Designed miniproteins, single chains, continued (5). Designs and how they scored, part 66

Each design is a single chain, and the fold is of that chain. pLDDT is the mean over its residues in the fold that is shown.

## One batch from the design tools (miniprotein)

Design m18268
Fold by ESMFold2-Fast:
Structure m18268 (fold): chain A 63 residues (1-63)
Amino acid sequence: MSEPSPFVQAVEEYRKTGSREAILRAIQLMLDGGVPETAVLDTLTNFLTGLSREEAERLVREA
């Protein structure tokens, strides 16, 4: 298996621990990489099933 990217590692940490810092780190990595906010929201809702669009928007707002 390939070494996980910092983004994937941060998302997995959030899934395991519920750490807000971990998911905010993942969002920051996407935004710093030039990913549009709408694509970030779609990625979050796809990786975190059960997360609403409004909740994803709040996380992006905090990042």
Scores: mean pLDDT 74

Design m18269
Fold by ESMFold2-Fast:
Structure m18269 (fold): chain A 72 residues (1-72)
Amino acid sequence: MKKKIEEEKKKIEEETRSRLLAVVQNGIDLLAEERGLTPEQRAALLAISQANVDKLLELAKTDPGVAENLLG
């Protein structure tokens, strides 16, 4: 059973990461359109945001309240 639980946790983490990345991507795209960001600036923001999403997911493992506040 432990192996099955670990696989479910990984799937949930990947789904949560994908959802957070989609929200961040939409926000960056909107900001880029409003502010006229260059493709290079947009790519840099995406890279930083992806790293931050990964850090937020690690924090959510230690404090579930962080995940609840971010995901609603």
Scores: mean pLDDT 71

Design m18270
Fold by ESMFold2-Fast:
Structure m18270 (fold): chain A 65 residues (1-65)
Amino acid sequence: GTPVVTDSSTGTTATADQVSESLGLSGLTVAVASDAAGLKSALASASGLTADQLKELGITVSTSP
């Protein structure tokens, strides 16, 4: 399945491409589009937040069915 990011505060689900565009980041999709763990790690790194801080904000990463 395709890795997706869900923001529980907004109820929005986004693909790696959409997250990359929203954060103004280049290369995020290329680096991590194939798996959820890679996307989660890259999102944490790119946002400057820890994985724990992202979890507290309700940001989750999963694989689309």
Scores: mean pLDDT 61

Design m18271
Fold by ESMFold2-Fast:
Structure m18271 (fold): chain A 78 residues (1-78)
Amino acid sequence: SDALYQQLIEAIEELIRKAEEYIRRSSDDLDVGMARIVVAVSKIMLSNKDKIAQWSPAQLQAELQSVQRLIARIEALG
């Protein structure tokens, strides 16, 4: 649905913002490395919005939940 698609795109953009903030303030090389991978993959997803728009509601919801879990993990790192 359009609502799930918009929520997913907004969540991916939020994930990028939070991961980039973590990269700027952290000195932990492993966590920074993982955050950089998250940013890279998330930017690839945003570059393929046209393909994501074709996903089923179930696929959009599953990916939204996955992105929200990643946001929570980055927030838990401080």
Scores: mean pLDDT 88

Design m18272
Fold by ESMFold2-Fast:
Structure m18272 (fold): chain A 77 residues (1-77)
Amino acid sequence: AMDLSTLKQLVFSANPSEEVLREAFSVFDMDKNGVLQGSELEIAEKVFGLQLTDEQRVGGVDFPTFVALIKQKLRSN
């Protein structure tokens, strides 16, 4: 499996592939329900430096929302 430092670097490349984003999401989606929630989301937020809303922290983050958060982080750096 890819280490977290390498995965983080690939995710924050200029144009990360869907395969890289899927791999990043699946690492934290431990129950495989397609949504990051609770402790999974807290760890992902810390590792990737995500800018979560209160609604997202309560309701969880699905794959399309995760991609949008990564792209938002890329635009702010």
Scores: mean pLDDT 76

Design m18273
Fold by ESMFold2-Fast:
Structure m18273 (fold): chain A 66 residues (1-66)
Amino acid sequence: SDFQRLLDRRNQGVDLLLKGIELYKTKDKIEEGKKLVEKGVEIASVDPSMKEGLEKIGREAEEKVK
């Protein structure tokens, strides 16, 4: 079903975002973490209602390591 495909893609995007945030805990992987967060938001943005919240979560996590 098209709805299930959207949910699967949204969940894949969220998983990538969370992996990116985990990389922020390692000083030499912050740049790699940023790329995963950006890709995760892009993929999860198939659900527009999630975009702003995920961008905020990623930004706040990045600010905590600077």
Scores: mean pLDDT 80

Design m18274
Fold by ESMFold2-Fast:
Structure m18274 (fold): chain A 63 residues (1-63)
Amino acid sequence: EGTALAYAMLARYYLKQGKPEEALRWAQKAVEVYPSPIAYRTLAEAARALGDEELAEQYEKKA
């Protein structure tokens, strides 16, 4: 919910700053709080930014 959305937004902020490792951490927290399509999509974007297309695909399947 609100907390998960805040974590997902923070993860997107780190992606814009070129910090995919931080983005992945916050996206993981978002999913842990509330598994939602937005949280999984953000997690997939962070994984892809790190060059892990396989992991990104796994998360996209859950979105």
Scores: mean pLDDT 79

Design m18275
Fold by ESMFold2-Fast:
Formats: C-alpha cells, sequence, structure tokens
Structure m18275 (fold): chain A 61 residues (1-61)
C-alpha cells in the first residue's frame, strides 16, 4: 500500500490534472475517461485498493 507521503503526492497530482482539465475546458466525457484511467492506474500499477482509488479521484477531480 502507498505511504501517507505517496498518497499526498497522488492527491497533489490528481488536483493538478483536474485543474488542467478545467483550464482547457475538457468535455465531461474526457474528464470521465481521465478519471477512469487514473483509478485503473492506481489499482494496477500502485496497488491502491479500488475503493480508495475511486475515493481519491472523486476527492481531487
Amino acid sequence: APSAAQLAQLRALLRREAAELARNRASPETVDRVRQSAVDFMVTELGVPRAEAEALVAEAM
């Protein structure tokens, strides 16, 4: 499982991504695709439980 510091970095990265999507006026479909990709990446590559990954993405994006 990621450390508290790694989770803080993930939150910062997700917030930055959300800000970029908003700044570029991304469509709802593009935002949803990016959210799904972020969840899948955290689950498969970082070993974050799916429920926690979904909560992090919902909190930040």
Scores: mean pLDDT 83

Design m18276
Fold by ESMFold2-Fast:
Structure m18276 (fold): chain A 68 residues (1-68)
Amino acid sequence: SMEEAARVGAEGAVAAARAGDLELAVEAAEGGARQAGGTPTPEQARRAAELAARGDLEGAERAVLEGA
């Protein structure tokens, strides 16, 4: 489902950010949005990754879905 794809992307972004890999966090957010059926802009993917880096899983998931 689109919601499941966004959740997986957001969880991946949070895990990558906690490991200090912000580039991987952006890739995880972008992947989640694409799996949800969207074509996110680089700015949308970075915004989702920044929310994930702050530990805001719910905000990151919503940003991935809204970017889709």
Scores: mean pLDDT 81

Design m18277
Fold by ESMFold2-Fast:
Structure m18277 (fold): chain A 88 residues (1-88)
Amino acid sequence: SELERRTELLEEKLKEAFPELAEEIEENREKIRKIVARYQPSEEEIDEAVEELKKVKPKSIEELLELLEEYFEEREIQRLKDAVLSVT
Protein backbone atom coordinates (compact mmCIF):
# COMPACT_ATOMS: atom_id res chain seq x y z
CA SER A 1 0.00 0.00 0.00
CA GLU A 2 1.07 3.58 -0.66
CA LEU A 3 0.49 4.47 3.01
CA GLU A 4 2.87 1.71 4.17
CA ARG A 5 5.50 2.68 1.57
CA ARG A 6 5.42 6.36 2.61
CA THR A 7 5.47 5.43 6.31
CA GLU A 8 8.57 3.27 5.71
CA LEU A 9 10.25 6.06 3.71
CA LEU A 10 9.58 8.67 6.43
CA GLU A 11 10.72 6.30 9.22
CA GLU A 12 13.93 5.47 7.30
CA LYS A 13 14.78 9.14 6.63
CA LEU A 14 14.04 10.16 10.24
CA LYS A 15 16.25 7.33 11.59
CA GLU A 16 19.05 8.41 9.22
CA ALA A 17 18.70 12.09 10.24
CA PHE A 18 18.35 11.36 13.98
CA PRO A 19 20.29 8.14 14.70
CA GLU A 20 20.27 8.89 18.47
CA LEU A 21 16.44 8.65 18.36
CA ALA A 22 16.35 5.66 15.96
CA GLU A 23 15.00 3.14 18.52
CA GLU A 24 12.31 5.59 19.71
CA ILE A 25 11.31 6.36 16.09
CA GLU A 26 10.89 2.61 15.46
CA GLU A 27 8.83 2.21 18.68
CA ASN A 28 6.59 5.10 17.55
CA ARG A 29 6.01 3.75 14.01
CA GLU A 30 2.21 3.64 14.65
CA LYS A 31 2.16 7.40 15.45
CA ILE A 32 4.25 8.12 12.33
CA ARG A 33 1.84 6.00 10.27
CA LYS A 34 -1.13 8.02 11.63
CA ILE A 35 0.62 11.29 10.68
CA VAL A 36 1.26 9.94 7.14
CA ALA A 37 -2.37 8.73 6.90
CA ARG A 38 -3.71 12.16 7.96
CA TYR A 39 -1.50 14.42 5.79
CA GLN A 40 -0.56 12.04 2.94
CA PRO A 41 2.77 13.82 2.34
CA SER A 42 4.55 13.39 -1.00
CA GLU A 43 8.13 12.07 -1.11
CA GLU A 44 9.28 15.69 -1.67
CA GLU A 45 7.34 16.92 1.39
CA ILE A 46 8.88 14.09 3.46
CA ASP A 47 12.39 15.18 2.38
CA GLU A 48 11.57 18.84 3.14
CA ALA A 49 10.14 17.97 6.57
CA VAL A 50 13.25 15.98 7.55
CA GLU A 51 15.54 18.84 6.41
CA GLU A 52 13.54 21.39 8.46
CA LEU A 53 13.65 19.12 11.53
CA LYS A 54 17.46 18.81 11.13
CA LYS A 55 17.70 22.63 11.53
CA VAL A 56 15.61 22.58 14.74
CA LYS A 57 17.42 19.49 16.18
CA PRO A 58 14.62 17.95 18.29
CA LYS A 59 15.91 16.49 21.58
CA SER A 60 13.14 13.92 22.16
CA ILE A 61 10.78 11.72 20.17
CA GLU A 62 7.82 13.75 21.47
CA GLU A 63 9.35 17.00 20.15
CA LEU A 64 10.24 15.34 16.83
CA LEU A 65 6.68 14.04 16.29
CA GLU A 66 5.15 17.40 17.31
CA LEU A 67 7.39 19.32 14.87
CA LEU A 68 6.68 16.79 12.11
CA GLU A 69 2.90 17.22 12.55
CA GLU A 70 3.27 21.04 12.64
CA TYR A 71 5.26 20.99 9.39
CA PHE A 72 2.73 18.82 7.51
CA GLU A 73 -0.20 20.85 8.90
CA GLU A 74 1.48 24.08 7.67
CA ARG A 75 1.93 22.53 4.20
CA GLU A 76 -1.76 21.50 4.14
CA ILE A 77 -2.85 25.04 5.14
CA GLN A 78 -0.59 26.50 2.41
CA ARG A 79 -2.15 24.19 -0.21
CA LEU A 80 -5.67 25.25 0.86
CA LYS A 81 -4.65 28.94 0.75
CA ASP A 82 -3.15 28.52 -2.74
CA ALA A 83 -6.32 26.75 -3.95
CA VAL A 84 -8.55 29.61 -2.67
CA LEU A 85 -6.33 32.26 -4.32
CA SER A 86 -6.49 30.34 -7.64
CA VAL A 87 -10.34 30.60 -7.68
CA THR A 88 -10.29 34.44 -7.51
Scores: mean pLDDT 81

Design m18278
Fold by ESMFold2-Fast:
Structure m18278 (fold): chain A 78 residues (1-78)
Amino acid sequence: SKEELLEEAQEEAGKVQEKLKQKYESLSEEQKKEVEEKVKKLSELLVQVREASEEELPELVKELKEEAEELIEWLEEQ
């Protein structure tokens, strides 16, 4: 359902926020800049997800999940 997909997107955003809370302060200045660019992309995807039609929503949520997972994995490797 549309509601379920929107909830999944918000859950992924929450996971990113928790990981950033754990890792952000320990990052170098250069790593923080890279994170800010990745977070900006995720924020733009969240806006698109919130404004999406039911037809567009599954693909946008998939893209958001992939971007969120990549950022979380990147943060774990730092």
Scores: mean pLDDT 84

Design m18279
Fold by ESMFold2-Fast:
Structure m18279 (fold): chain A 75 residues (1-75)
Amino acid sequence: SAYTKRVRELGKEAMELLERSPPDDPRAAEDALMPVMRRLMETKAEAEKAGDSEAVKEAREVYREVGERLAALLA
């Protein structure tokens, strides 16, 4: 679906951003990720309204994975 493609695109953007972020500046990584994570949550909400349960499931998983990687950088 279009929502699934969007979720995967945003997940790729978030992972590439985390990969490019220097490990000595995790706050810069957090700030840069904020707009991407907001778009991911908006896409999840739209998918929920459309009844696209697979896109919602993938969005939740991407959000969790990105959040865990960011938390590791901030620790």
Scores: mean pLDDT 81

Design m18280
Fold by ESMFold2-Fast:
Parts: C-alpha cells; structure tokens; sequence
Structure m18280 (fold): chain A 79 residues (1-79)
C-alpha cells in the first residue's frame, strides 16, 4: 500500500541521515576513511531515492533528493 511505501521511504531517509551523522562524527575524530564510508553509503541511499522518484515523474521529491546528494558530495570534498 502507499502507506507502507511512505513508511519505507521515511525509514530509508532516516537511515541515510543517521549515516551522515556517523560520518560527521568519524571526521571530527580524525577518521577520514570511516567518514568516507558513511557518506558514500548515505549517497547511495539518496541516489536510489532520486532514481525512484524520477521514474515516477515526482519532480518535487526528485529535487529534494538532488539537494541531499549535493550536500553529501560537499561533505566528501571537505575530507
């Protein structure tokens, strides 16, 4: 159902955001390798969500995930 899909998407977003937080913490502790791994995992989640909503023609959600992808790429560049 749409409700189950929405909860699944929300859980994916929460997991990706948690990975970003873990990456930031690893970077703060000087562990660049671990920070990269966490940011790359989060990037893959948001890239999957972007592709899903692009295929559905949901322009607003696709744009939301493009912005998240840009944020993660900037975090990777700051390492």
Amino acid sequence: SNSLLEKFIENMEKRADNLIDKGKEAYKQGNKEEAIKYFEKALKVYESLLRFYERLGDTQKAEKYRKKIEEIKKMLEEL
Scores: mean pLDDT 88

Design m18281
Fold by ESMFold2-Fast:
Structure m18281 (fold): chain A 98 residues (1-98)
Amino acid sequence: MEKEIEEQIKRAREIAEKMGISKEVTDFLIETRLEIQLNKDPALAKEKRPEILELSRKETIKLLKKQGYPQEVIETIEKEVDEALTTGEAPDAQVDIP
């Protein structure tokens, strides 16, 4: 429901603030991820996720560099995206039970 989406946005903003990311950059990251979840079917979202994460990384890095954010923040985002692309699945999927 709409409330669930608002709570996710709130949480993401709190995490971004702790990382030193501006509200403008945070909004861009949230918008990109919400579009994946809201505009695409759940089944198709899994297939498209890597592409959208890569695009989000490119645009976010450009914004962070343009606004003069610390390299630490940029590196954190790069690592997060690289990890998601490498696993191809949810990060908490540590054990596969057939």
Scores: mean pLDDT 57

Design m18282
Fold by ESMFold2-Fast:
Structure m18282 (fold): chain A 80 residues (1-80)
Amino acid sequence: QGRQYLRQSVQYIDQGNLDQAQRYLDQAEQQLGRDNPQVLSTRGYLYLRQGDYDSARRYAQQALSIDPNNQYAQDIYQQS
């Protein structure tokens, strides 16, 4: 369930439907935990797409502190 909500959140971010992305991400966070590196990196991606580069970088750094090999979080950090 949590992984499914996370995939739906990413799909909504890619479509530009950021309100739906946030709702599905919040559901994923409740099931997977707020310190889950995929949740943190997806939160960073959401902020990046909103133009909030400071928040995007912060969440990417948190994901990388847990999983330094997370290429997705590295890419978000470099773009923010």
Scores: mean pLDDT 87

Design m18283
Fold by ESMFold2-Fast:
Structure m18283 (fold): chain A 60 residues (1-60)
Amino acid sequence: YTISVKREGDTVTITVTVGSLKRTLTLENATPEQIQKAIQLAELTGLRLQQVVQQLQAAL
């Protein structure tokens, strides 16, 4: 999976990509701690989605 973080002024956009699947989270006026926590959740989400996709492919 891949994670992209974009910052434009007070807006931070975090995108998680797993194959053809994309999830986007937008934060406004977030503190550095909130941004770091959101990135950690995005990493966990990417890892879990990758595991599910891999397990489904193995079952096919």
Scores: mean pLDDT 78

Design m18284
Fold by ESMFold2-Fast:
Structure m18284 (fold): chain A 71 residues (1-71)
Amino acid sequence: MEEKIKEAVEKYKDFYEKAREVIRKTNPTLEQVRALAEELEKFLKDYPNATDEQIASYAAAREVAEELEAA
């Protein structure tokens, strides 16, 4: 999974960065971003043929959650 996430993020880097900025602009709480990341993770587990954009969206939500936890 991690290798697939890395490939999707590298291939769609601009989309990944934009998704992170969109999430940050909503000024989400850590709880809200964790809920989003959990929802997307469950989606990816149920749909193994998810698109690179869907995988990049999950990576973006996960990264923003990690940033908020570190703050």
Scores: mean pLDDT 75

Design m18285
Fold by ESMFold2-Fast:
Structure m18285 (fold): chain A 91 residues (1-91)
Amino acid sequence: KLKEKLEKLKKKIKEFVEKYPNDDYALSTAVRAYFMAEFFDKEVEITSLEEAIKILNELLEESKKEEQDKLREYSIEVGDEITEEIHKLYE
């Protein structure tokens, strides 16, 4: 359910944004890692950029066994809602 996933991601992203304010690269990497984790129905905790990169790389290896296009479509759909929520957090 998208709303439940979005609320979970929003909480995790808020915690990450507080650690890396105005770091678009760190935020983008964490968001991507969370999107991929949600796509594979995995619970992950990302507390640093290094962890985000590690998780993203691990999930990218797993995605080679799955259809890449489906993951891309999912990230676009959820990404739009996450982007709107992030903009609201920036006031």
Scores: mean pLDDT 67

Design m18286
Fold by ESMFold2-Fast:
Structure m18286 (fold): chain A 92 residues (1-92)
Amino acid sequence: SLIDRLEALAEKLNSMSLQQMRDALEAILAEMKRLNVDQSVIDEVQATIDFIDDVIAEKPTLSPLEAELRENLAKMVATATLVVAINRLRRQ
């Protein structure tokens, strides 16, 4: 199910690069659109992808510590987005 895929992705996020997370969320977004998931959930996932893309673009200009903190923030945001999506899908 879509919920099983979201749970599996959430477990892997800490071991993934920003590019891997971005690509995985794009695949989830495509699946959500195919399953006609609520537009508000789709919009939240898209906003998270956009945020990760911004972090990827900024990283080359940052110090190593700033880059690490920004990457950790992106992982936290992605995890929160997946948890919210799972909870909303379980209530549908």
Scores: mean pLDDT 87

Design m18287
Fold by ESMFold2-Fast:
Structure m18287 (fold): chain A 75 residues (1-75)
Amino acid sequence: SAMERQMELEAALFAAEQARRVLEALRDRPQDERNTAMARVATESYKYVLEGLKEGKPEEGKKKAEEVMEEVIAE
């Protein structure tokens, strides 16, 4: 449906921004570490934001996505 496609797009865009922020934060780290961190944040951020949108709790999904980003950067 159009609503499902819109939610998927919104989740993907937010996840892409979190992944970009992780890549920037870890720019001085080895490429393999940056790629692993970026992939993890992109995947988990997409999942949480999409779940939040589907549950009518977009801010909770975004908060969980940001928590994943903070955790990965702290590793």
Scores: mean pLDDT 87

Design m18288
Fold by ESMFold2-Fast:
Structure m18288 (fold): chain A 67 residues (1-67)
Amino acid sequence: MPSNAELVEAFAARLRALMASQKASPAVVAEVEARMAELLARAPQLSRAELQAELRRLTDWLMDQIA
């Protein structure tokens, strides 16, 4: 079972690929990178459910920005 940090890194890679394919603006890319870095720093202190909720909120926000 992946650690919270491994889950954040795997998710970051997928969001980066999505942003590149959808030609996200530099401002959107910077915001996602900042939020992912913050989540990675907080990952050891979060429960899996809390981390999954935060990742879902970030994904929903990103999908709204690129839609």
Scores: mean pLDDT 81

Design m18289
Fold by ESMFold2-Fast:
Structure m18289 (fold): chain A 95 residues (1-95)
Amino acid sequence: SSLAAQQQAALEEAERIVKEGKARLEEIKKLMEEDPKKALEKAQELADEMARESERFAELAKKTGRAGILAEAMVGVMLIGASSLRVSSERLLKK
């Protein structure tokens, strides 16, 4: 496999993670109104998954350059979103 193939694979995987992450963030937002405990559980799960993916793409950035840096940034946005919803859901439970 060429470096170019590794760069393309990293970007395609990050795009897939972002698409799935956006859908999960929308589900969590709906759960915050219906079941904030379940929303907290799902937000924490997504945040933990995005943190692991962010670390993996950070390592790939050392080998793939700009492609890995972009992939890391894309996943980082999902991590911020998930962490924000986790904090908001936790606040709803501490009433």
Scores: mean pLDDT 85

Design m18290
Fold by ESMFold2-Fast:
Parts: C-alpha cells; structure tokens; sequence
Structure m18290 (fold): chain A 100 residues (1-100)
C-alpha cells in the first residue's frame, strides 16, 4: 500500500540519522502514524505527531500542524490521515539528514 511504502521509507531514513534525540522524536512520529492507520483518533495522534515534529524544528511542527488542520477540515479518514502524515514524516527525515 502507499502507506506501507511511505512508512518503510521514513523508517529507512530515520535509521540513518546520527542525532539520537531527533531519531527518537521521529520514531514517536512513526508510532503516531501507525496508531492512526490502525483506526486511532486523528486529533489525538495528529497532536502527538506535531509534538514529535517540534522536537526536530519549529518549521517541522508548523508544517505538521497545517497538514493536520487541513485533514481535520476535510474530514479525512484515519487511513488517509496516516498516509499523508507518513509522507510528511519522510520529508522531515530527508531534511534532517541533509542538515547533518
């Protein structure tokens, strides 16, 4: 599935990070999108995702918050929200690696 492909890419990128604090934060982001894919509450898991992104950078938190607000406004399903947040997580991980 698209979700599984995005999640695997995020996990692969996060494993390459040398900053253990950033890696731990992004792993919490992975846990949030996995919980969401399993039918978790979008607002609750999305808030956890935004918090994890904030430990990486304020810009990452802002981007995640804007995406979460859009998903909630559109009435996205947990599965759609999980896929979109997983894609955003890939972007955060790529930028974190580039900053090393």
Amino acid sequence: SMFEERLAEAERLIAQLRDERVRAALRRGIDAVKALAAGGDIERQGATFVEAAGEVSPAAAEGARRLLDALLSLGATPQVAATMLAEHLVGIARRALAAE
Scores: mean pLDDT 89

Design m18291
Fold by ESMFold2-Fast:
Structure m18291 (fold): chain A 87 residues (1-87)
Amino acid sequence: MTPEAKEALKKALKEVLNVEDEKADEILENIKDVEKTKKLLEELGVPKELIDEFVEGLKKAKTDEEYEEVLVEFLVKYIELKYEEEK
């Protein structure tokens, strides 16, 4: 993962999940550890359906670019879900 991509994803995690720097860093550092990532998202109250989709994406990812794409897709879906609940 490039430094620019890591910083952008950290900022997105902070804004979308409403978490502090330490928690965003923990998620990014453990992204290749599917079980740790799942537990972190469960602790943050992320809906199980989104966690399950994210985990399936992480299991299929083989490159840093694919991990970045899976994380971006997860964040986009989370934003869309929040917008539907605010109607």
Scores: mean pLDDT 78

Design m18292
Fold by ESMFold2-Fast:
Structure m18292 (fold): chain A 85 residues (1-85)
Amino acid sequence: GEFEKLKKEFEKLKKEVMDLMKSTELDNKEALKVIGLVLRAIGYEIDAELYYKKGDIDKAIEHYKRAIDSLKEAIELLKKAKEEQ
């Protein structure tokens, strides 16, 4: 189903963020931006799982999409920082 597909995509992106964070040097401002986006993604993931448990599949899907978007923004920032090293 779409929820399971989004959950797998989120886990894949989370691994990519962790790998990039281990291999990318960030200044304090860049680090705070990345951390903020990761925390936002985790918040949306928690909401998605809670909506899914309640049977609100449409809201669960919407929140996972927002979680994925936040991780994609973090990945873009990390890749830009790595390119400028």
Scores: mean pLDDT 88

Design m18293
Fold by ESMFold2-Fast:
Structure m18293 (fold): chain A 85 residues (1-85)
Amino acid sequence: MPIDQEEIDESLLLMTESVAKISFERGSKEKLLQSAADYRAKAEADPSLSKAYTLFSQANLAIAEGKGEEGVRLFREATELMLKS
């Protein structure tokens, strides 16, 4: 569950703005897929954070597929999981 809505709103806006800018300027499905691969590699390298990094990878894949709402949800879940760790 969100602990502080203001913090979550700020984090989601920053993440969404960064992804939107990359997608707009570069037509960047390929860049989102690369980010997903990078997060998967991080998940394999750090077992303690593997669940959170897997969710970040899935979020980038969802956004690459045009599922922006699902991507934002997965970013939120990953962030909440890291905060609980």
Scores: mean pLDDT 69

Design m18294
Fold by ESMFold2-Fast:
Structure m18294 (fold): chain A 63 residues (1-63)
Amino acid sequence: MKEKTKDERLVEDYEEAVELLKKEGLDGRVGRRMLKDLMEELGLPSLEELEEYIEKLKEKLKK
């Protein structure tokens, strides 16, 4: 969606990827790929750093 900020998109993509990871089969693989793509986009080397980054974005978006 063009009206969404980059921060909003990143949070939505992360939440979607996490939900997909909870499913078996292809959905889990898609979720993992989405998380990797987000880490590469943000230059973050680990899932833990991605989680921390998204947590900070969620806090910022509450304002």
Scores: mean pLDDT 74

Design m18295
Fold by ESMFold2-Fast:
Structure m18295 (fold): chain A 64 residues (1-64)
Amino acid sequence: SIEEEAQEIVDTSKNTSEIYKKLVERLLPVNKELSQAGKLEEATEYSRRLQQTVEELVKKKEEG
């Protein structure tokens, strides 16, 4: 799930730069696959949701 992917990115990263690097590395193959299938809107939505979930998890980690 998107939540599991986001959690893995946050938990395995030492800092914000690593989070963004891993986020890009996760997004690129999925965007390529969906774009090749003509699913550009789905690629955009996946990217948006994964980024937002990562940002929410970072905030929760900082709160607790």
Scores: mean pLDDT 79

Design m18296
Fold by ESMFold2-Fast:
Structure m18296 (fold): chain A 100 residues (1-100)
Amino acid sequence: LDTPQEVLDLGDAMHDLFDLATVKRDLGVISKEAGDLATQALKEGGEFGVHLSQGDLEGAERELRRMEELARKTEPIDPEVAETIRRLIRAGRRALELVR
């Protein structure tokens, strides 16, 4: 069965954030503080995926709101990391709309 494009886009956004939270942080490309915030956003993104897979749309929406708060906190520290978090939020909202 073909995976919907919205789910593939969500996976790509999660992978980009994972690279920031792990590889780019470990290489010193981003600050430790930005990497820690990216790691927290990645965790919320994972929780979003779990809720979405279980049909818990309210839980999924709650995790997206937590990620929006993290993106706002990240903006003054590292605007590029904040934008990567926002890309994941946008992909998540598209995936959530697909399953409504």
Scores: mean pLDDT 80

Design m18297
Fold by ESMFold2-Fast:
Structure m18297 (fold): chain A 85 residues (1-85)
Amino acid sequence: SVSSTNLYDGNKKVSEVKIKVVASAPTTVSVSVKGPDGVVSPAKTFTVTKEETVLTVKFPEQTVSEIRVVATSDSSAILSVSFAE
């Protein structure tokens, strides 16, 4: 599995994030959001089957300190995940 994390200063409101996934095999992507109080939202989970996918993940507008993405695929798969603008 691979992971990517974006850190925020806790004063910016966010309602969506775009995640670029490049994978040679079907991949499970989990996205979680952490507020400035340290509370982590339940992870949203997606399955992607294309070699390259941009996921738009929406959540209620809120002030965030961290957004974390974890992507998991077959152990032989080529896999990368990154935040897209």
Scores: mean pLDDT 76

Design m18298
Fold by ESMFold2-Fast:
Structure m18298 (fold): chain A 83 residues (1-83)
Amino acid sequence: SMREKIRELIDKAVEAARAGDAEAMLKYSREASALLDELGKTAEAAKFLMIGHYAAQAIASGEISPQQAADAIRENGELLLKS
């Protein structure tokens, strides 16, 4: 299902964040956001994309750890998918 595809992309974004790979994390966050928008969840899609951009910048600046970024992506991704 499309929801399963979104969950898989969130999982990939989480693993990329945990590895400190901001580029891969943002790529998967963008792909998940696009599918959320396709489901008619336009506000949730925009919010998840913003969270992805924030996490990428925060990793690059050293503001948060990779684990903190991974936790933020997972928590918000699951919340927005459930809504």
Scores: mean pLDDT 85

Design m18299
Fold by ESMFold2-Fast:
Structure m18299 (fold): chain A 81 residues (1-81)
Amino acid sequence: TELAQKAVEAAEAGKNEEAAELFRKAAIEAGMPKEVADALAEAAAKDPVVALMMGRAAYALTLNPEAAIKDLKEYYEKYIA
């Protein structure tokens, strides 16, 4: 919960690298494979739109980790991998 809140706040403030790191921690805590979490965080650090998406996705990881991980893996496979 605290990581998700901080990730959204960082993303909304335009702190892309901070939002990416907070997302990465939340994703790994939720059970996302490290490879996927690291790749999504790297994309978020490079793109403010992706940073905002991943910051908001940290809440979904807290509320429904299974569904959120599935959706984020699909995003990774289509756009990052």
Scores: mean pLDDT 79

Design m18300
Fold by ESMFold2-Fast:
Structure m18300 (fold): chain A 68 residues (1-68)
Amino acid sequence: LREVLEFTVSGSDVYTMKQLLEHYGPDAVLEVTTEDGERFRLTSHEQVEAFSAKYPTEKMHVRVLVPE
């Protein structure tokens, strides 16, 4: 996997995260690191929604990863 984009968002920014998965395609992965250092890999709209519901106010570091 290679990183194509890196940014910081609020956990409530579900729309942006979903649009990135759509734009980069079915093999794209959002690697999300929370403020407490936990790391998650989100690959679907459902996973993004579930994650955002759990961490709506948290500032998160997001990397968009695609296959090489």
Scores: mean pLDDT 75

Design m18301
Fold by ESMFold2-Fast:
Structure m18301 (fold): chain A 84 residues (1-84)
Amino acid sequence: MDEALRRLIETVLQSIKDGADIDKIAETIEKITGVPKSTVKSYLTRLLKEKNEEEREKLIEELIKLIKEALEKKLEEAEKVRAK
């Protein structure tokens, strides 16, 4: 598992608990990663309410996978511009 992405998710969740706007956070994550705002907001909302550690771990793993897949697509598009 990517510890950097896990730490980012936990930091984002803490910021929301501290009063940060979940909609603005989800929009920022969409712009950086390419994961749709609605999907990000759904996962963050579920993680904020989830009390079961096993279910919480599954949600974090799913969100990390989505972020990695979206970032890989962005990297592939950037590499196409450099291919000859």
Scores: mean pLDDT 77

Design m18302
Fold by ESMFold2-Fast:
Structure m18302 (fold): chain A 109 residues (1-109)
Amino acid sequence: DVEEARKKALELLDRAVEIARRHGLSPENIERLRKVALDAIDEAYKNGDKKGIYEAVLGFIDSVAERIARRFVTEAKFNEKREIESITLTGVPDELKALAEEAMKLLKE
């Protein structure tokens, strides 16, 4: 259900925002990135795109990780059906990596 996916995505987004805040991102940077993610979630929701909803959250997590680590590399691997098979996070806090893994599991459902 896209309604349940949106609810879970917003909960994951709020947790990612708290991680960003604890690791010293400015409120202005957090709000700018959060707005981009919220707009993407709303667009995916309107289109019935459950996977797009979780991909929007993963995009926020990636942006936060890049700003925290400055050496972060995110790699998403797709299968032949263009479904995300795996995501690799390097040089990021374990709590943010765990949140990305949780979002990936929901995306694959």
Scores: mean pLDDT 78

